# Designs tried in a protein design run: designed miniproteins, single chains, continued (5). Part 106

Each design is a single chain, and the fold is of that chain. pLDDT is the mean over its residues in the fold that is shown.

## One batch from the design tools (miniprotein)

Design m19932
Fold by ESMFold2-Fast:
Structure m19932 (fold): chain A 82 residues (1-82)
Amino acid sequence: MDKEELELEISAAVHVISGAVSRLAARKSEDKEEKIEHLERAIESYEKALEDLEKLGERYKEEVEIVREEIKRLKEELEKLK
């Protein structure tokens, strides 16, 4: 249990960091195509983090909601660019 839980926590953290880095890159990009690419990468990373957090169960319910709201905001931002 502890080992599997720790592996999921590390995986979730890595994917959250990856998503945040991609989102930061999108904010700094002035080119529309480059911004779209970074937003798509951010969404993919946060969706992977969400999968890991959901597997961790009820203790991570708050983190699941935070990541879901972030994905929603990123998808809305992406739609406005298309």
Scores: mean pLDDT 85

Design m19933
Fold by ESMFold2-Fast:
Structure m19933 (fold): chain A 60 residues (1-60)
Amino acid sequence: MGLLVEAIEDFKAKTKDELDIKKGDILEILEVVDSYYVKVKNLKTGEEGLVPKRVLKPVE
């Protein structure tokens, strides 16, 4: 499994490439796309997409 992160706030997808997430969701980082976005997999739903780095924190 890759690096695990937790959503610190809700995020609503604005494009087809982005993923809806809820505060408290545990996500696996698949790829760092740029300085603002990561590609993640939601471990609850199995869905993949882009999420802003600002709404995520590392899971200890």
Scores: mean pLDDT 81

Design m19934
Fold by ESMFold2-Fast:
Structure m19934 (fold): chain A 98 residues (1-98)
Amino acid sequence: MKEKAEELLLEGQRYLIEGDYEKAIEKYEEAIKLDPENAEAWFYLGLAYKKLGDYEKAKEYYEKAIKLNPNMQAALENLAEVLEKLGEKEEAEKLKKK
């Protein structure tokens, strides 16, 4: 199952690069169903929702990624940006100072 989850992450990344965020989300959701502890899959799902402008969903999925991998710098940086977009400036500042 883990090998299939990695394949789905690669497919999702290709769709993300192409700008097909809906298909990227589909592939990342499938990857998470196979390996729900994969912090990278949650991070990329958040990134795809951020690209769609769905900052609330992006926040939720970045928080899941950070819960699984607290030192995922990319997730922390993207969460801070999304929190600023949502007007949660105090929480964004807290993440920047970590």
Scores: mean pLDDT 83

Design m19935
Fold by ESMFold2-Fast:
Structure m19935 (fold): chain A 72 residues (1-72)
Amino acid sequence: SKDEEIGELIRKAIEAVKNGDVETAADYIVRVAELLGDGELAVNGLRTATNHFYPEAKENAEKAAELARERL
């Protein structure tokens, strides 16, 4: 389903930020934003989930969020 696709893309975005792959994370978040029709929800979802579960990846999550906003 669309919700399952969104969930999978968010998981992939989080894995990308954990690995320092800011560009790939931003691309996944742009796809989530397109599926949701809400760029702010997609960007804030990545930031909130990463900050809560992987605080060590916070800087990469912020960079990915900013890059995704530029692409939206």
Scores: mean pLDDT 83

Design m19936
Fold by ESMFold2-Fast:
Structure m19936 (fold): chain A 67 residues (1-67)
Amino acid sequence: SLEERAQRIEAALRADPSKAEIVREAYNLAKKAGLSDEQIADVMYRATEAESLEEARKIVEEAIKKS
């Protein structure tokens, strides 16, 4: 569910707060692209595993192409 994905994102950010900027970038780009709330949650979760802003942007770009 969307709530379960949100909880997983929060848990990941609590474990590694340095991911907050990366996840925020993914959220902003996905929102701007008009993705659904479920798709936004998915790209945000994937962004918790990203190592850089560039990688987060690539995750969003791939989601846009396949959505």
Scores: mean pLDDT 82

Design m19937
Fold by ESMFold2-Fast:
Structure m19937 (fold): chain A 108 residues (1-108)
Amino acid sequence: SATATATAKNGETVTLTLTLPAAPLATVGVTVTVEGDGKVKFKVEVTSAEQSATAEATAEGSADGKAGKAILTARVEARDSPITVTVTAEASGPGKEVKVTVTVAQAL
């Protein structure tokens, strides 16, 4: 598995890129956690060799410290090529900034 974190101000778009080892077939689980008083729209693109898959979701954190969480899955035929996961996160809401944490895990 791999994890990356970024902070986004209200109205900012941030991109996180993570890499997973080569596998012949992969189901990639992507967990996005949002902390702070804001809503994050995110697009996940999973790319390996000649293949890509995309998924989109929204997660929302609260001013009272409650984190928002979204879980996405994408499947690619990796053909023993490294897997790149790109998450594009667009932040909005009343809070000044949000913290976005992305964790990716691979299953055959």
Scores: mean pLDDT 75

Design m19938
Fold by ESMFold2-Fast:
Structure m19938 (fold): chain A 55 residues (1-55)
Amino acid sequence: GAEELIEEAERAGVRAVILGADPERASALAKQAVEAAKAGDFEAARRYIEELRAL
């Protein structure tokens, strides 16, 4: 559900920063994923999480 996607987005954002990604970019993508999940757009949330994991 939304809560699970929010947790995944936050974890992906933190890991991206640890692995050397730009913190501003990682934060922006994590926020977009969280907002999409809260809005019920789970497909958009998953796309943003994938972008985070690709950083």
Scores: mean pLDDT 84

Design m19939
Fold by ESMFold2-Fast:
Structure m19939 (fold): chain A 82 residues (1-82)
Amino acid sequence: MSSEEAQEKVGEALSRSAQALQRGLQGDPETMKKSAEELEKLAKELEELLKQSSPDNHGQFKLAKEVAERRAKELREAYEKA
């Protein structure tokens, strides 16, 4: 994977995670649960991309994955408390 492709994929993942978090926080409990599931799926996709990336790109994918995982956890905790 090229550095340009890695940057594009990371940018798209961060945008997707931000949009999912916003939808979940503004939605009803069912929407919140679905957004958490979308973020969990995104984190798994990023884990697979991390395995395929060069060492130079590992930090970017790892950070994007950690962001998606944290946002998923926040929505899961909000759903459980609702």
Scores: mean pLDDT 81

Design m19940
Fold by ESMFold2-Fast:
Structure m19940 (fold): chain A 58 residues (1-58)
Amino acid sequence: MEEIREALKNRDSDALTDALFANPVLSDEEIALLRETYAPQIEAGREASRRIAEERRR
């Protein structure tokens, strides 16, 4: 948990990748923490992905 939390706080994609490789299965608690920490960015990312998917399907 701590490594993933710290990597997200620092926006360090390399540290995030390393943390995911060290813990290949995320617990429900870790997933909840990720959502809470990056809720606004996750929402914006979902909206962007949804728009891109809609454009590509045309």
Scores: mean pLDDT 63

Design m19941
Fold by ESMFold2-Fast:
Structure m19941 (fold): chain A 94 residues (1-94)
Amino acid sequence: KVSTRSAEEKEPLREYLRKVLEAAGAELSDEEVEAITDLVLSLFDPDADGRITPEQIREVYTANGLPLSDEEVAALVAELGKYLPRSADGAILF
């Protein structure tokens, strides 16, 4: 059982998160971006399959007391799709 991803497997998500955070005015170290990448992966892709589905986004937000409508989930997936590639089935890839 290995739930950890290699640095190379995390690189696309880490690069996009750095870009998004810098665009939001946050200047983060490589260590902080890595920590945020690991946090995002643990929350949205606990199975380490390299995919974030709209259902997983809804479940994570609901579990944190922030339930999202179908429209809000679709908007968030579309926003993530600007920075992360999407699969043919609509999942976000990283």
Scores: mean pLDDT 67

Design m19942
Fold by ESMFold2-Fast:
Structure m19942 (fold): chain A 86 residues (1-86)
Amino acid sequence: SMMQQVQELEQQFDQLSQQAFDAIKNKDVKQLEDIKSQLDQLEQQALALAQQAEAAGDSLSATRARLIAYQASTVRNQILREIKKL
């Protein structure tokens, strides 16, 4: 279901966000670059799911998916700023 797909993306975001925090603390540039790539993929998946949910009339799943995309973009931009400091 769309709801289950949203929940899976939310769980993936939570895991990536925690991994990003740990990688920043450890100054692990390679891990930060890997996490950035995964966040870029997550953002694209969330945007695609939002479009599918809108087409299906599922406004709740569409809104939640767009929020995940926004959050993934935010953490990705934070990673880019942190890499520049290392």
Scores: mean pLDDT 90

Design m19943
Fold by ESMFold2-Fast:
Structure m19943 (fold): chain A 108 residues (1-108)
Amino acid sequence: SHMEKLLEEFEKTLQEIREAAKAGDIDKVRELTRKMAELARQAGLDEVAEYLETIADNPLDLDVIDSVLEKLRKLLEETGDPFEQKLIEIAIEVAEAVRDLAIKRFLN
């Protein structure tokens, strides 16, 4: 189904973001996070897309990332659709991966 293909693309893009983050490739993390935002818009999750775009624009700003994480977690609590919940959970995992990269860069 279209939903199954979209979820597969979310999962694949999350894995690519995690690999780029582990490599310290901030430009690739930004590019892939913007790709995830585009996929979120295709799912009708415009608010999720805007949050992902915000962290892609500010990938080293811990205050911005933490604000987005709070908003994504609130959105997850407010949604009743299991498919949308799964996509929001993946968006949270993206924001957490970007946060881990930001912290590691400050420690070096």
Scores: mean pLDDT 89

Design m19944
Fold by ESMFold2-Fast:
Structure m19944 (fold): chain A 67 residues (1-67)
Amino acid sequence: MIEEAVRNVKRVAELLLDRGYSPEEVIKRAEEAAETIADFYGLSPEEKQELIERARKAAEELVARRA
């Protein structure tokens, strides 16, 4: 589940970057999306933190590749 959620957040982050959102805004939105997904699926605090961290890292890597 976490892997699929990270993949979905990464896809949305790519779309936002393509639409001209700032790197900082995209990273923030990726974290917010991960929190929403974790809460929706009732993940444990540990799983929620892992999802948020992995989503943030994925968004940061996408931003870095476009710099």
Scores: mean pLDDT 81

Design m19945
Fold by ESMFold2-Fast:
Structure m19945 (fold): chain A 70 residues (1-70)
Amino acid sequence: SKEVEEIQKRLKELQEEALRVIQEADDQLEAMKKQNAPQEEIDKVKEEANKKLKEIEEEAKELEKKLEEL
């Protein structure tokens, strides 16, 4: 159905967004490592990335539950 297709499209967009968040965080962490950034600054970047990933995961879980009910 169209609703199933829309949910699947949104899930794919969320997966792509999650991969982007991971890649951007990895790139930033590598740059910080080369600059000998303090561990507290590194931890902050990880925490911010994890927060974004958790928000993406929660939306994806809600959509997956909706998809299972269809």
Scores: mean pLDDT 87

Design m19946
Fold by ESMFold2-Fast:
Parts: sequence; C-alpha cells; structure tokens
Structure m19946 (fold): chain A 82 residues (1-82)
Amino acid sequence: MEEEREERRRRLQIEMDIGVLLLKAATDKVIAERELEQGGSPEVEERLKKIEETIDKMLKAEELVRQGRFDEAEKLIEEVKK
C-alpha cells in the first residue's frame, strides 16, 4: 500500500524537523536564560520571547502530526524556519 508508506515517510520527516527545531530552541533558551541571569538586555528578552514562540509552535506541530494534519504541521515548521 503506497499510501501507508507515503504517510509514514511524511510523518517521520516532519517529526525529524520538529525534533531538530526543538533541540535548537531548547539550547538557545538555556543560553538566553543564562544571559538574562547575568543582567540581561532588551535584545536577550526579545530573543527569549522568539524562542518561546518557536517552542509553542513546534509543540502544536507535534500535536497536528498525531492528528494526521501534516499540511498544517508543515506550515508551522515553515513559519519557524523564516
């Protein structure tokens, strides 16, 4: 069944993209939080806000993948990559 292979491949690709983006965002968050603890700056606060938005979008994309809503998950990933 071609459809099952396509769905599985698409799901894995989306999950990989989400994983990479979440790992990057988590790393960036730790760095930004450390910088904020050392006195911070408006630039660090803005960066942290963007990181938190990225994490929220990726968690939503993961939920969409569980629902089989791949087009919507891919759209959220594309928004984060911009």
Scores: mean pLDDT 82

Design m19947
Fold by ESMFold2-Fast:
Structure m19947 (fold): chain A 62 residues (1-62)
Amino acid sequence: GTAEEARRLAEEAVRAAREGDGERAFQLGTKAVILAEEAGDLELAREIARRVREALQEAGLG
C-alpha cells in the first residue's frame, strides 16, 4: 500500500545519502514523505523526514 511504498522509498533515500548521493536522497525522501502524508500517516511522514535529514547530516550533505 501507499505507506509501505513510503517506507521503501525512505530506505532507498537513506542508502542514497550514505552513498553520498544527496540529490537522489532528497528526491526519494520527498516522494516518501508525500506518500506517507497521502496515506494519512503524519507520524510516518515526520519519521521519514527526520531519518533522511539525519542520514544527510551524517554524510556531510545536510
Scores: mean pLDDT 86

Design m19948
Fold by ESMFold2-Fast:
Structure m19948 (fold): chain A 63 residues (1-63)
Amino acid sequence: GKEESGKAGAEAAKKGDAAAGAAGAHQTRLMGGNPEYARRGVEAGQAGDAEAAAEYALKAGLG
Protein backbone atom coordinates (compact mmCIF):
# COMPACT_ATOMS: atom_id res chain seq x y z
CA GLY A 1 0.00 0.00 0.00
CA LYS A 2 0.98 3.67 0.37
CA GLU A 3 3.27 2.99 3.37
CA GLU A 4 5.18 0.26 1.48
CA SER A 5 5.50 2.55 -1.59
CA GLY A 6 6.83 5.40 0.57
CA LYS A 7 9.34 3.08 2.27
CA ALA A 8 10.57 1.72 -1.09
CA GLY A 9 11.07 5.24 -2.46
CA ALA A 10 12.85 6.32 0.73
CA GLU A 11 15.23 3.31 0.65
CA ALA A 12 16.14 3.98 -3.01
CA ALA A 13 16.79 7.66 -2.25
CA LYS A 14 18.91 6.75 0.83
CA LYS A 15 21.13 4.73 -1.55
CA GLY A 16 21.69 7.96 -3.56
CA ASP A 17 18.99 7.52 -6.23
CA ALA A 18 17.17 10.87 -5.94
CA ALA A 19 15.16 10.18 -9.12
CA ALA A 20 13.87 6.90 -7.67
CA GLY A 21 12.94 8.80 -4.50
CA ALA A 22 10.91 11.27 -6.60
CA ALA A 23 9.21 8.38 -8.44
CA GLY A 24 8.41 6.69 -5.11
CA ALA A 25 6.87 9.89 -3.71
CA HIS A 26 4.72 10.29 -6.85
CA GLN A 27 3.58 6.63 -6.72
CA THR A 28 2.76 7.03 -3.00
CA ARG A 29 0.49 9.99 -3.84
CA LEU A 30 -1.35 7.89 -6.48
CA MET A 31 -1.93 5.24 -3.78
CA GLY A 32 -3.61 7.79 -1.49
CA GLY A 33 -0.59 9.16 0.35
CA ASN A 34 -0.26 12.71 1.70
CA PRO A 35 -0.25 15.01 -1.36
CA GLU A 36 1.84 17.81 0.21
CA TYR A 37 4.64 15.47 1.38
CA ALA A 38 4.52 13.64 -1.97
CA ARG A 39 4.89 16.96 -3.85
CA ARG A 40 7.90 17.93 -1.68
CA GLY A 41 9.45 14.50 -2.24
CA VAL A 42 9.11 14.86 -6.03
CA GLU A 43 10.59 18.39 -5.93
CA ALA A 44 13.52 17.28 -3.73
CA GLY A 45 14.25 14.27 -5.96
CA GLN A 46 14.13 16.41 -9.11
CA ALA A 47 16.58 18.85 -7.46
CA GLY A 48 18.95 15.93 -6.69
CA ASP A 49 18.38 16.09 -2.91
CA ALA A 50 18.22 12.35 -2.21
CA GLU A 51 18.06 12.80 1.60
CA ALA A 52 15.05 15.15 1.45
CA ALA A 53 13.40 12.96 -1.23
CA ALA A 54 13.74 9.95 1.11
CA GLU A 55 12.25 11.84 4.09
CA TYR A 56 9.24 13.18 2.19
CA ALA A 57 8.52 9.89 0.36
CA LEU A 58 8.34 8.14 3.75
CA LYS A 59 6.15 10.90 5.27
CA ALA A 60 3.80 10.78 2.25
CA GLY A 61 3.26 7.06 2.87
CA LEU A 62 2.64 7.56 6.60
CA GLY A 63 0.17 10.49 6.12
Scores: mean pLDDT 82

Design m19949
Fold by ESMFold2-Fast:
Structure m19949 (fold): chain A 85 residues (1-85)
Amino acid sequence: SMDEEKERAIRELSVSSLRLVARHAERRGLDRAAEVLRRAAELAKTSVDEAIRLLEEAAKENGGGSGELLDAAVRNVRAIKEREE
């Protein structure tokens, strides 16, 4: 169905986005943020909402530049959901 196709597109785009942000975090030495972003990308394969929740919880724990990057990742995934609806 078209709803299933939209959900699949949201998951695939979210996974790709999170993987790109994870590589960016690794290059900047933000190892904890990179680890969380990789875990969120794996979760996003089945549930984008669970990935968002992981990122939001991790942002609260990590603060600073890592927290800002994790918050940016949440905003990016939410924007993907809104664009594909």
Scores: mean pLDDT 85

Design m19950
Fold by ESMFold2-Fast:
Structure m19950 (fold): chain A 68 residues (1-68)
Amino acid sequence: MVEEAIEEMRRLAEEAVRRLEAGDEAGADALVDEMIRLATEAIAAHPEGRDALKAELVREVKRVEDAR
């Protein structure tokens, strides 16, 4: 479900921010990669949700990058 994928992306981004605050950039990068993979898989499964999933991915990636 698109909503569940969005919630999981938010969870992964929040964990990535916490890792960056702890100085674990490699752990944060791995979580961002997982979030991108999740978004890609969700878009393939739910093309109707593509715009919402892409918008959320952009927002969450920006949130993580702003924490660097």
Scores: mean pLDDT 84

Design m19951
Fold by ESMFold2-Fast:
Structure m19951 (fold): chain A 61 residues (1-61)
Amino acid sequence: SLEEELAELQRELRRLIEEKGPSDPEVIETLERILELAKQMNDPVITRVAEAELAKVKEMS
């Protein structure tokens, strides 16, 4: 399901942040995947949160 895929991507995001730090390109890539999935789910809350986090990490990179 899309919810299970989102949960897996969120786990991978946490692992990447812990292993490589929040400004790593792989963190950005994972956040972009989460954003794409959130848009497919038509969930405005998750979409907004993902967009905000992506903007924040891009600024730090």
Scores: mean pLDDT 80

Design m19952
Fold by ESMFold2-Fast:
Structure m19952 (fold): chain A 68 residues (1-68)
Amino acid sequence: MEEVEKIVEEARKAGLSPEDVERLQKMLREHADDPEVLEAARELVTAMKNGDIEAAEQAYRRLLAAVA
């Protein structure tokens, strides 16, 4: 649970919209024990913080695949 809260807080700081942050938070809480989901979410936040839009889109697609 602490890992999910840390990722969500970093996503807010990285400039995700409130709606996207809420979706991410729900997704991560439902999959908090899945290391692939947590890793993909960390990659997404890192890419957003770096302004790397292509890497952020790739990480988001990986996140969606991991929760499917």
Scores: mean pLDDT 78

Design m19953
Fold by ESMFold2-Fast:
Structure m19953 (fold): chain A 63 residues (1-63)
Amino acid sequence: MKSAEELIEEGKELLKEGRYEEAVKLFEEAKRLDPSRAEVLDRLIEAAKNKLTEEEMVREALK
């Protein structure tokens, strides 16, 4: 069982690895466990979603 702090750290590692979808999932979970960090987590989630959308568009264009 993971704390919000552990989820945030894992999410950051996933972002570094380019695993944006998994990072968003962990940040959403961390936000539910610790709403006081919601603003910071929302920024990280938005950044990850933007990267995920960009990656999807590139894959679609290069098919």
Scores: mean pLDDT 77

Design m19954
Fold by ESMFold2-Fast:
Structure m19954 (fold): chain A 80 residues (1-80)
Amino acid sequence: MLKELTPLEQAVLLALGRHGPMTAEEIAKLLGYSRSAVEKAIDRLEEKGLVRRVVDENGEVIYELTPEGRALAEAILARN
């Protein structure tokens, strides 16, 4: 039903599932990708309803899993 994720989209989803809300820069550093590549993957995940953008108390843009994104990340993480 949901279109299959690219490897980078899956890695971003799992990073947010394991570590909680993160900035695009934190995700890029964690995964060893450029920030621009991670931002494009986040945009696609947001279009799919798996990730949402939030502004934190310091005015920074952070990204977190939606309930649908969390369910998918938990299903993938159950396989380790």
Scores: mean pLDDT 81

Design m19955
Fold by ESMFold2-Fast:
Structure m19955 (fold): chain A 97 residues (1-97)
Amino acid sequence: DPELEELVEMMLLASRGEDVEKGRKALEWLEKHKDDKELLEEVARRLAEEIVREEFEFIGEEGGKRLYRNKTVNTILDEEEVEEIIEDLTEVYLDSL
């Protein structure tokens, strides 16, 4: 969904201090749609997935599991552990929307 992609990009740019005005516009848009819980859940999930994508890199498969490395602390996690982080971040972002 192009509108959700643009919204998530605006929020990410604002979170990095790169474009706070776009972040303000994104928050105004979310406030207008605050009763659309399905839309807010989708935005929160996409934001969480993008943050995790920036923090973790796919490094390969071992024993039938996909492995990811955290770029900052050089810790290796499997796909189940990464998915749990995405779920936790999705709840955090949803509570903030």
Scores: mean pLDDT 76

Design m19958
Fold by ESMFold2-Fast:
Structure m19958 (fold): chain A 78 residues (1-78)
Amino acid sequence: SEVEKAKELLEQARKALESGDYDTAIKLANEAKRLAEGKDPVLQAEAYSLIARAYARRGELEKAQKAFDEAVKVLKSA
């Protein structure tokens, strides 16, 4: 299912984040976000949160804040 694929991609994104591969983490988390959209708001929010952490590690604080705000928004609308 698309939800199971989103979970797998998010786990791969977390591994990339832990290894310092922030570009791969953002790419995989964006794919997970798209697959979770409209199906699993918790997974969608987790993907936004991971994107925010990756942007923060890259020093892109405005992009990090926007991604974090989207994670909160998704959870409040669930």
Scores: mean pLDDT 88

Design m19959
Fold by ESMFold2-Fast:
Structure m19959 (fold): chain A 57 residues (1-57)
Amino acid sequence: SAEEIARRVSEETGISLTTAALLVRLLLEGESKGAIMRRLGVSRKVVSTATRLIRES
């Protein structure tokens, strides 16, 4: 589920669960990586980790 992916992103990257949940939602809605980075203030590595975990689910 998206909630399980968000928990895993938070655990692996150290970002808050709230930010991880928003990140996962925006990626699933097809938002661009650049727009997500600007909106949430997260690094490219954090977005890449979330993208990998979504693909693995």
Scores: mean pLDDT 86

Design m19960
Fold by ESMFold2-Fast:
Structure m19960 (fold): chain A 58 residues (1-58)
Amino acid sequence: NLGNALLAQGRYDEAEAAYRRALELKPDFDDARLGLAAALSRSGRDAEAVKVTRPLAA
């Protein structure tokens, strides 16, 4: 998807926005959530990356 292409290009802020939009359309889209976590982690925002993967902890 667009987020994956932006992430591959090192455009982490734009990748984050694309993945967040995908999650707005489908909140249970785990691939987009993992991509968002990768973008945040590569930006040095590891705590936020962990937070976006936690919705599966029930």
Scores: mean pLDDT 72

Design m19961
Fold by ESMFold2-Fast:
Structure m19961 (fold): chain A 60 residues (1-60)
Amino acid sequence: MKLEELLREKADEEGFVTMSQAVEALMEAGIDLLTAVQIVAEVARDGKVSVDELLEALKK
């Protein structure tokens, strides 16, 4: 899966994506909507998602 490339391309200068962008990327990678939303909710801070934290959460 090229999930890391998708997320890093969309990331801002600090390595964050929006929650919507994170959910869309996870779904494109084959993760279902409910699971994608749950993972994003676990790692989101102030409406933003760290790409590094999101990728780490996917290893669990």
Scores: mean pLDDT 78

Design m19962
Fold by ESMFold2-Fast:
Parts: C-alpha cells; sequence; structure tokens
Structure m19962 (fold): chain A 75 residues (1-75)
C-alpha cells in the first residue's frame, strides 16, 4: 500500500512540525524513531545537535514525500 505508506509518513512529519513546543517536538521525534526502529529493525540514528536543524531536515523529507505523492497523482 504505497499510498498508505506515503500518507503515514506525511502524518508523522506533520505531527512533529505541528508540535506546540520544542520539548514536545523532541519527544515526538524520539518516540517516532523508536517505533520505526522496532517496526523495521533498522537503526535510525541521525544525530541532530538542535531541534531547529532536525526540523530543517524533516522539512526537506516532507517536501520529498510531497513530490512522491504529487508524482502518484500525475493524472
Amino acid sequence: SEEEEIERGEEVLQKILNAPSDEEAKKLIAEVQEEEEKATGQTVGVPFPTIAEFKEQLKRQLEALEQARRNGQTK
């Protein structure tokens, strides 16, 4: 279910970006990474020195997901 996987990815990134505080954003990031590691068995250890830098990386990932979704809606 490619569409469902893209949609889930977008929801996860939206939750982090929409977090009301940096502390909640950091907690959501940690929980999401832990869940993904448990689900996929892959260690997602991207070190980020600040929340701002990590959010910039997430924004680029969200843009990539939007591009993938847009390509899926090329019709």
Scores: mean pLDDT 66

Design m19963
Fold by ESMFold2-Fast:
Structure m19963 (fold): chain A 64 residues (1-64)
Amino acid sequence: SLFDKFDHDGDGRITREELAAVLRSLGLNPSPEELEAIIAEVDRDGDGYIDRAEFEALLARLAE
């Protein structure tokens, strides 16, 4: 999956930078402000990491 490709540590989380790379690979080029808004929406803990469930929910919304 895309998540596993960018989860280099295999710990079930990706960084903000890895999320930006995923979005660009899908043909999206978010501004820094757009990326922060996306992260704030999915990263409820504010720890700067996106887990698999949050990532899958985001991709489902983008696929609409």
Scores: mean pLDDT 72

Design m19964
Fold by ESMFold2-Fast:
Structure m19964 (fold): chain A 60 residues (1-60)
Amino acid sequence: APVLDSNSREGQVAALREASRIPETRELAEELLALLDAGEEIPASRAAALALLAIAAEVE
């Protein structure tokens, strides 16, 4: 099974996609997804991506 990795674009997208289903994190997840879609790396928001990944893991 693939591990969601906040360092990889695919891992960040997967984690943020799950977080966008949660109302409390939806706005942040959509902002970060927009940055990734623009081709930006989000090292500054890595901690946020990890937090969203933890929330996504709880939902799954």
Scores: mean pLDDT 60

Design m19965
Fold by ESMFold2-Fast:
Structure m19965 (fold): chain A 74 residues (1-74)
Amino acid sequence: ARDVRAQLVIRVFKMVDTDGDGEITHAELESFGVDTAGLSIDEAVQRFLDLDGDGRVDEAELEAVIARLEAHKA
């Protein structure tokens, strides 16, 4: 059990990867309200997960992101 947190990160990536191709695109992130202009995919993903801008992502933040993604898809 080397991290509920790692499993939550994988889940977020699967939810953002709407095409199921294993890659995250700018268009996919932008569909969830992320401004990706001038950012790399890695930078855009980090910005998306870092809800308060403190450079840290914990389990509660990941669960909040998952809830937000599910609400957006509805």
Scores: mean pLDDT 65

Design m19966
Fold by ESMFold2-Fast:
Structure m19966 (fold): chain A 58 residues (1-58)
Amino acid sequence: NPLELISRLTKEQQEAIQQAIENKDREALEALLEEVAPLFTPEELEELRKFLDELLSK
């Protein structure tokens, strides 16, 4: 569940991700994912990335 993965982040990190999605800023989103990558397993990170890519595409 990607929403559960996002809930593990700090409020500031969640806001930064939301702002990157609203701005369609893929570069900022990728930088944020790299920053938080150590908090997730490879499978969780892949699930989160897919979810965020879908939001970015809208």
Scores: mean pLDDT 80

Design m19967
Fold by ESMFold2-Fast:
Structure m19967 (fold): chain A 70 residues (1-70)
Amino acid sequence: QSAEAWNNLGLAYLSLRRYDEAAEAYKQALKLDPSFEEAALGLAIALQESGREDEAKEVGKKLKELLGLP
């Protein structure tokens, strides 16, 4: 499976408010492409919506690094 296919699956779960499943799909996308900014953003949203705030914070830090932000 491609990182893009996993990202699309994450988006589908996110639209269904299945946040834990969305997070797992986005994690698979990032495992295949660690620089996939859209998947990192989706993962942060899914983790935040599922109440996994510590994990969302870690993903937010990685997203800042991908975007070249401090």
Scores: mean pLDDT 81

Design m19968
Fold by ESMFold2-Fast:
Structure m19968 (fold): chain A 71 residues (1-71)
Amino acid sequence: SMEFQKRLQQAGDYVSQNKPEEALKILEELAKEAKTEEEKSQVKVALRSFIEKYSDNKELVKRAEEILSKL
């Protein structure tokens, strides 16, 4: 949906602003709300990009990996 895409964009904006906690909160909600394979795929791509950017932060990586494992 357009609302799903808007929130996915907001998560990306938070990552660009170096606000990982706010970005991860949105990605976690989107992972729970994703209904289609396409939406799940988009969240997986965003989570993998998040993990790459914050690879030195073990707690953020663990949380993102946990969300990914549920998709």
Scores: mean pLDDT 88

Design m19969
Fold by ESMFold2-Fast:
Structure m19969 (fold): chain A 57 residues (1-57)
Amino acid sequence: DKEEFLRLAEEKLKKVKAEMSEEEFKETAEGLIYAAGLAGEELRERVEKIAKEILEE
């Protein structure tokens, strides 16, 4: 389920940003974006947007 993946990705990214280093956030975001890209362009773009919004907060 793509929506389930997006919810879990957002939760993971928010947790990493709050509890971990910026380097760990970047690694986690890159991994999730890569995994999303394997499922399709739309999902990859949605994860990239979520990661950018969380990082820029």
Scores: mean pLDDT 81

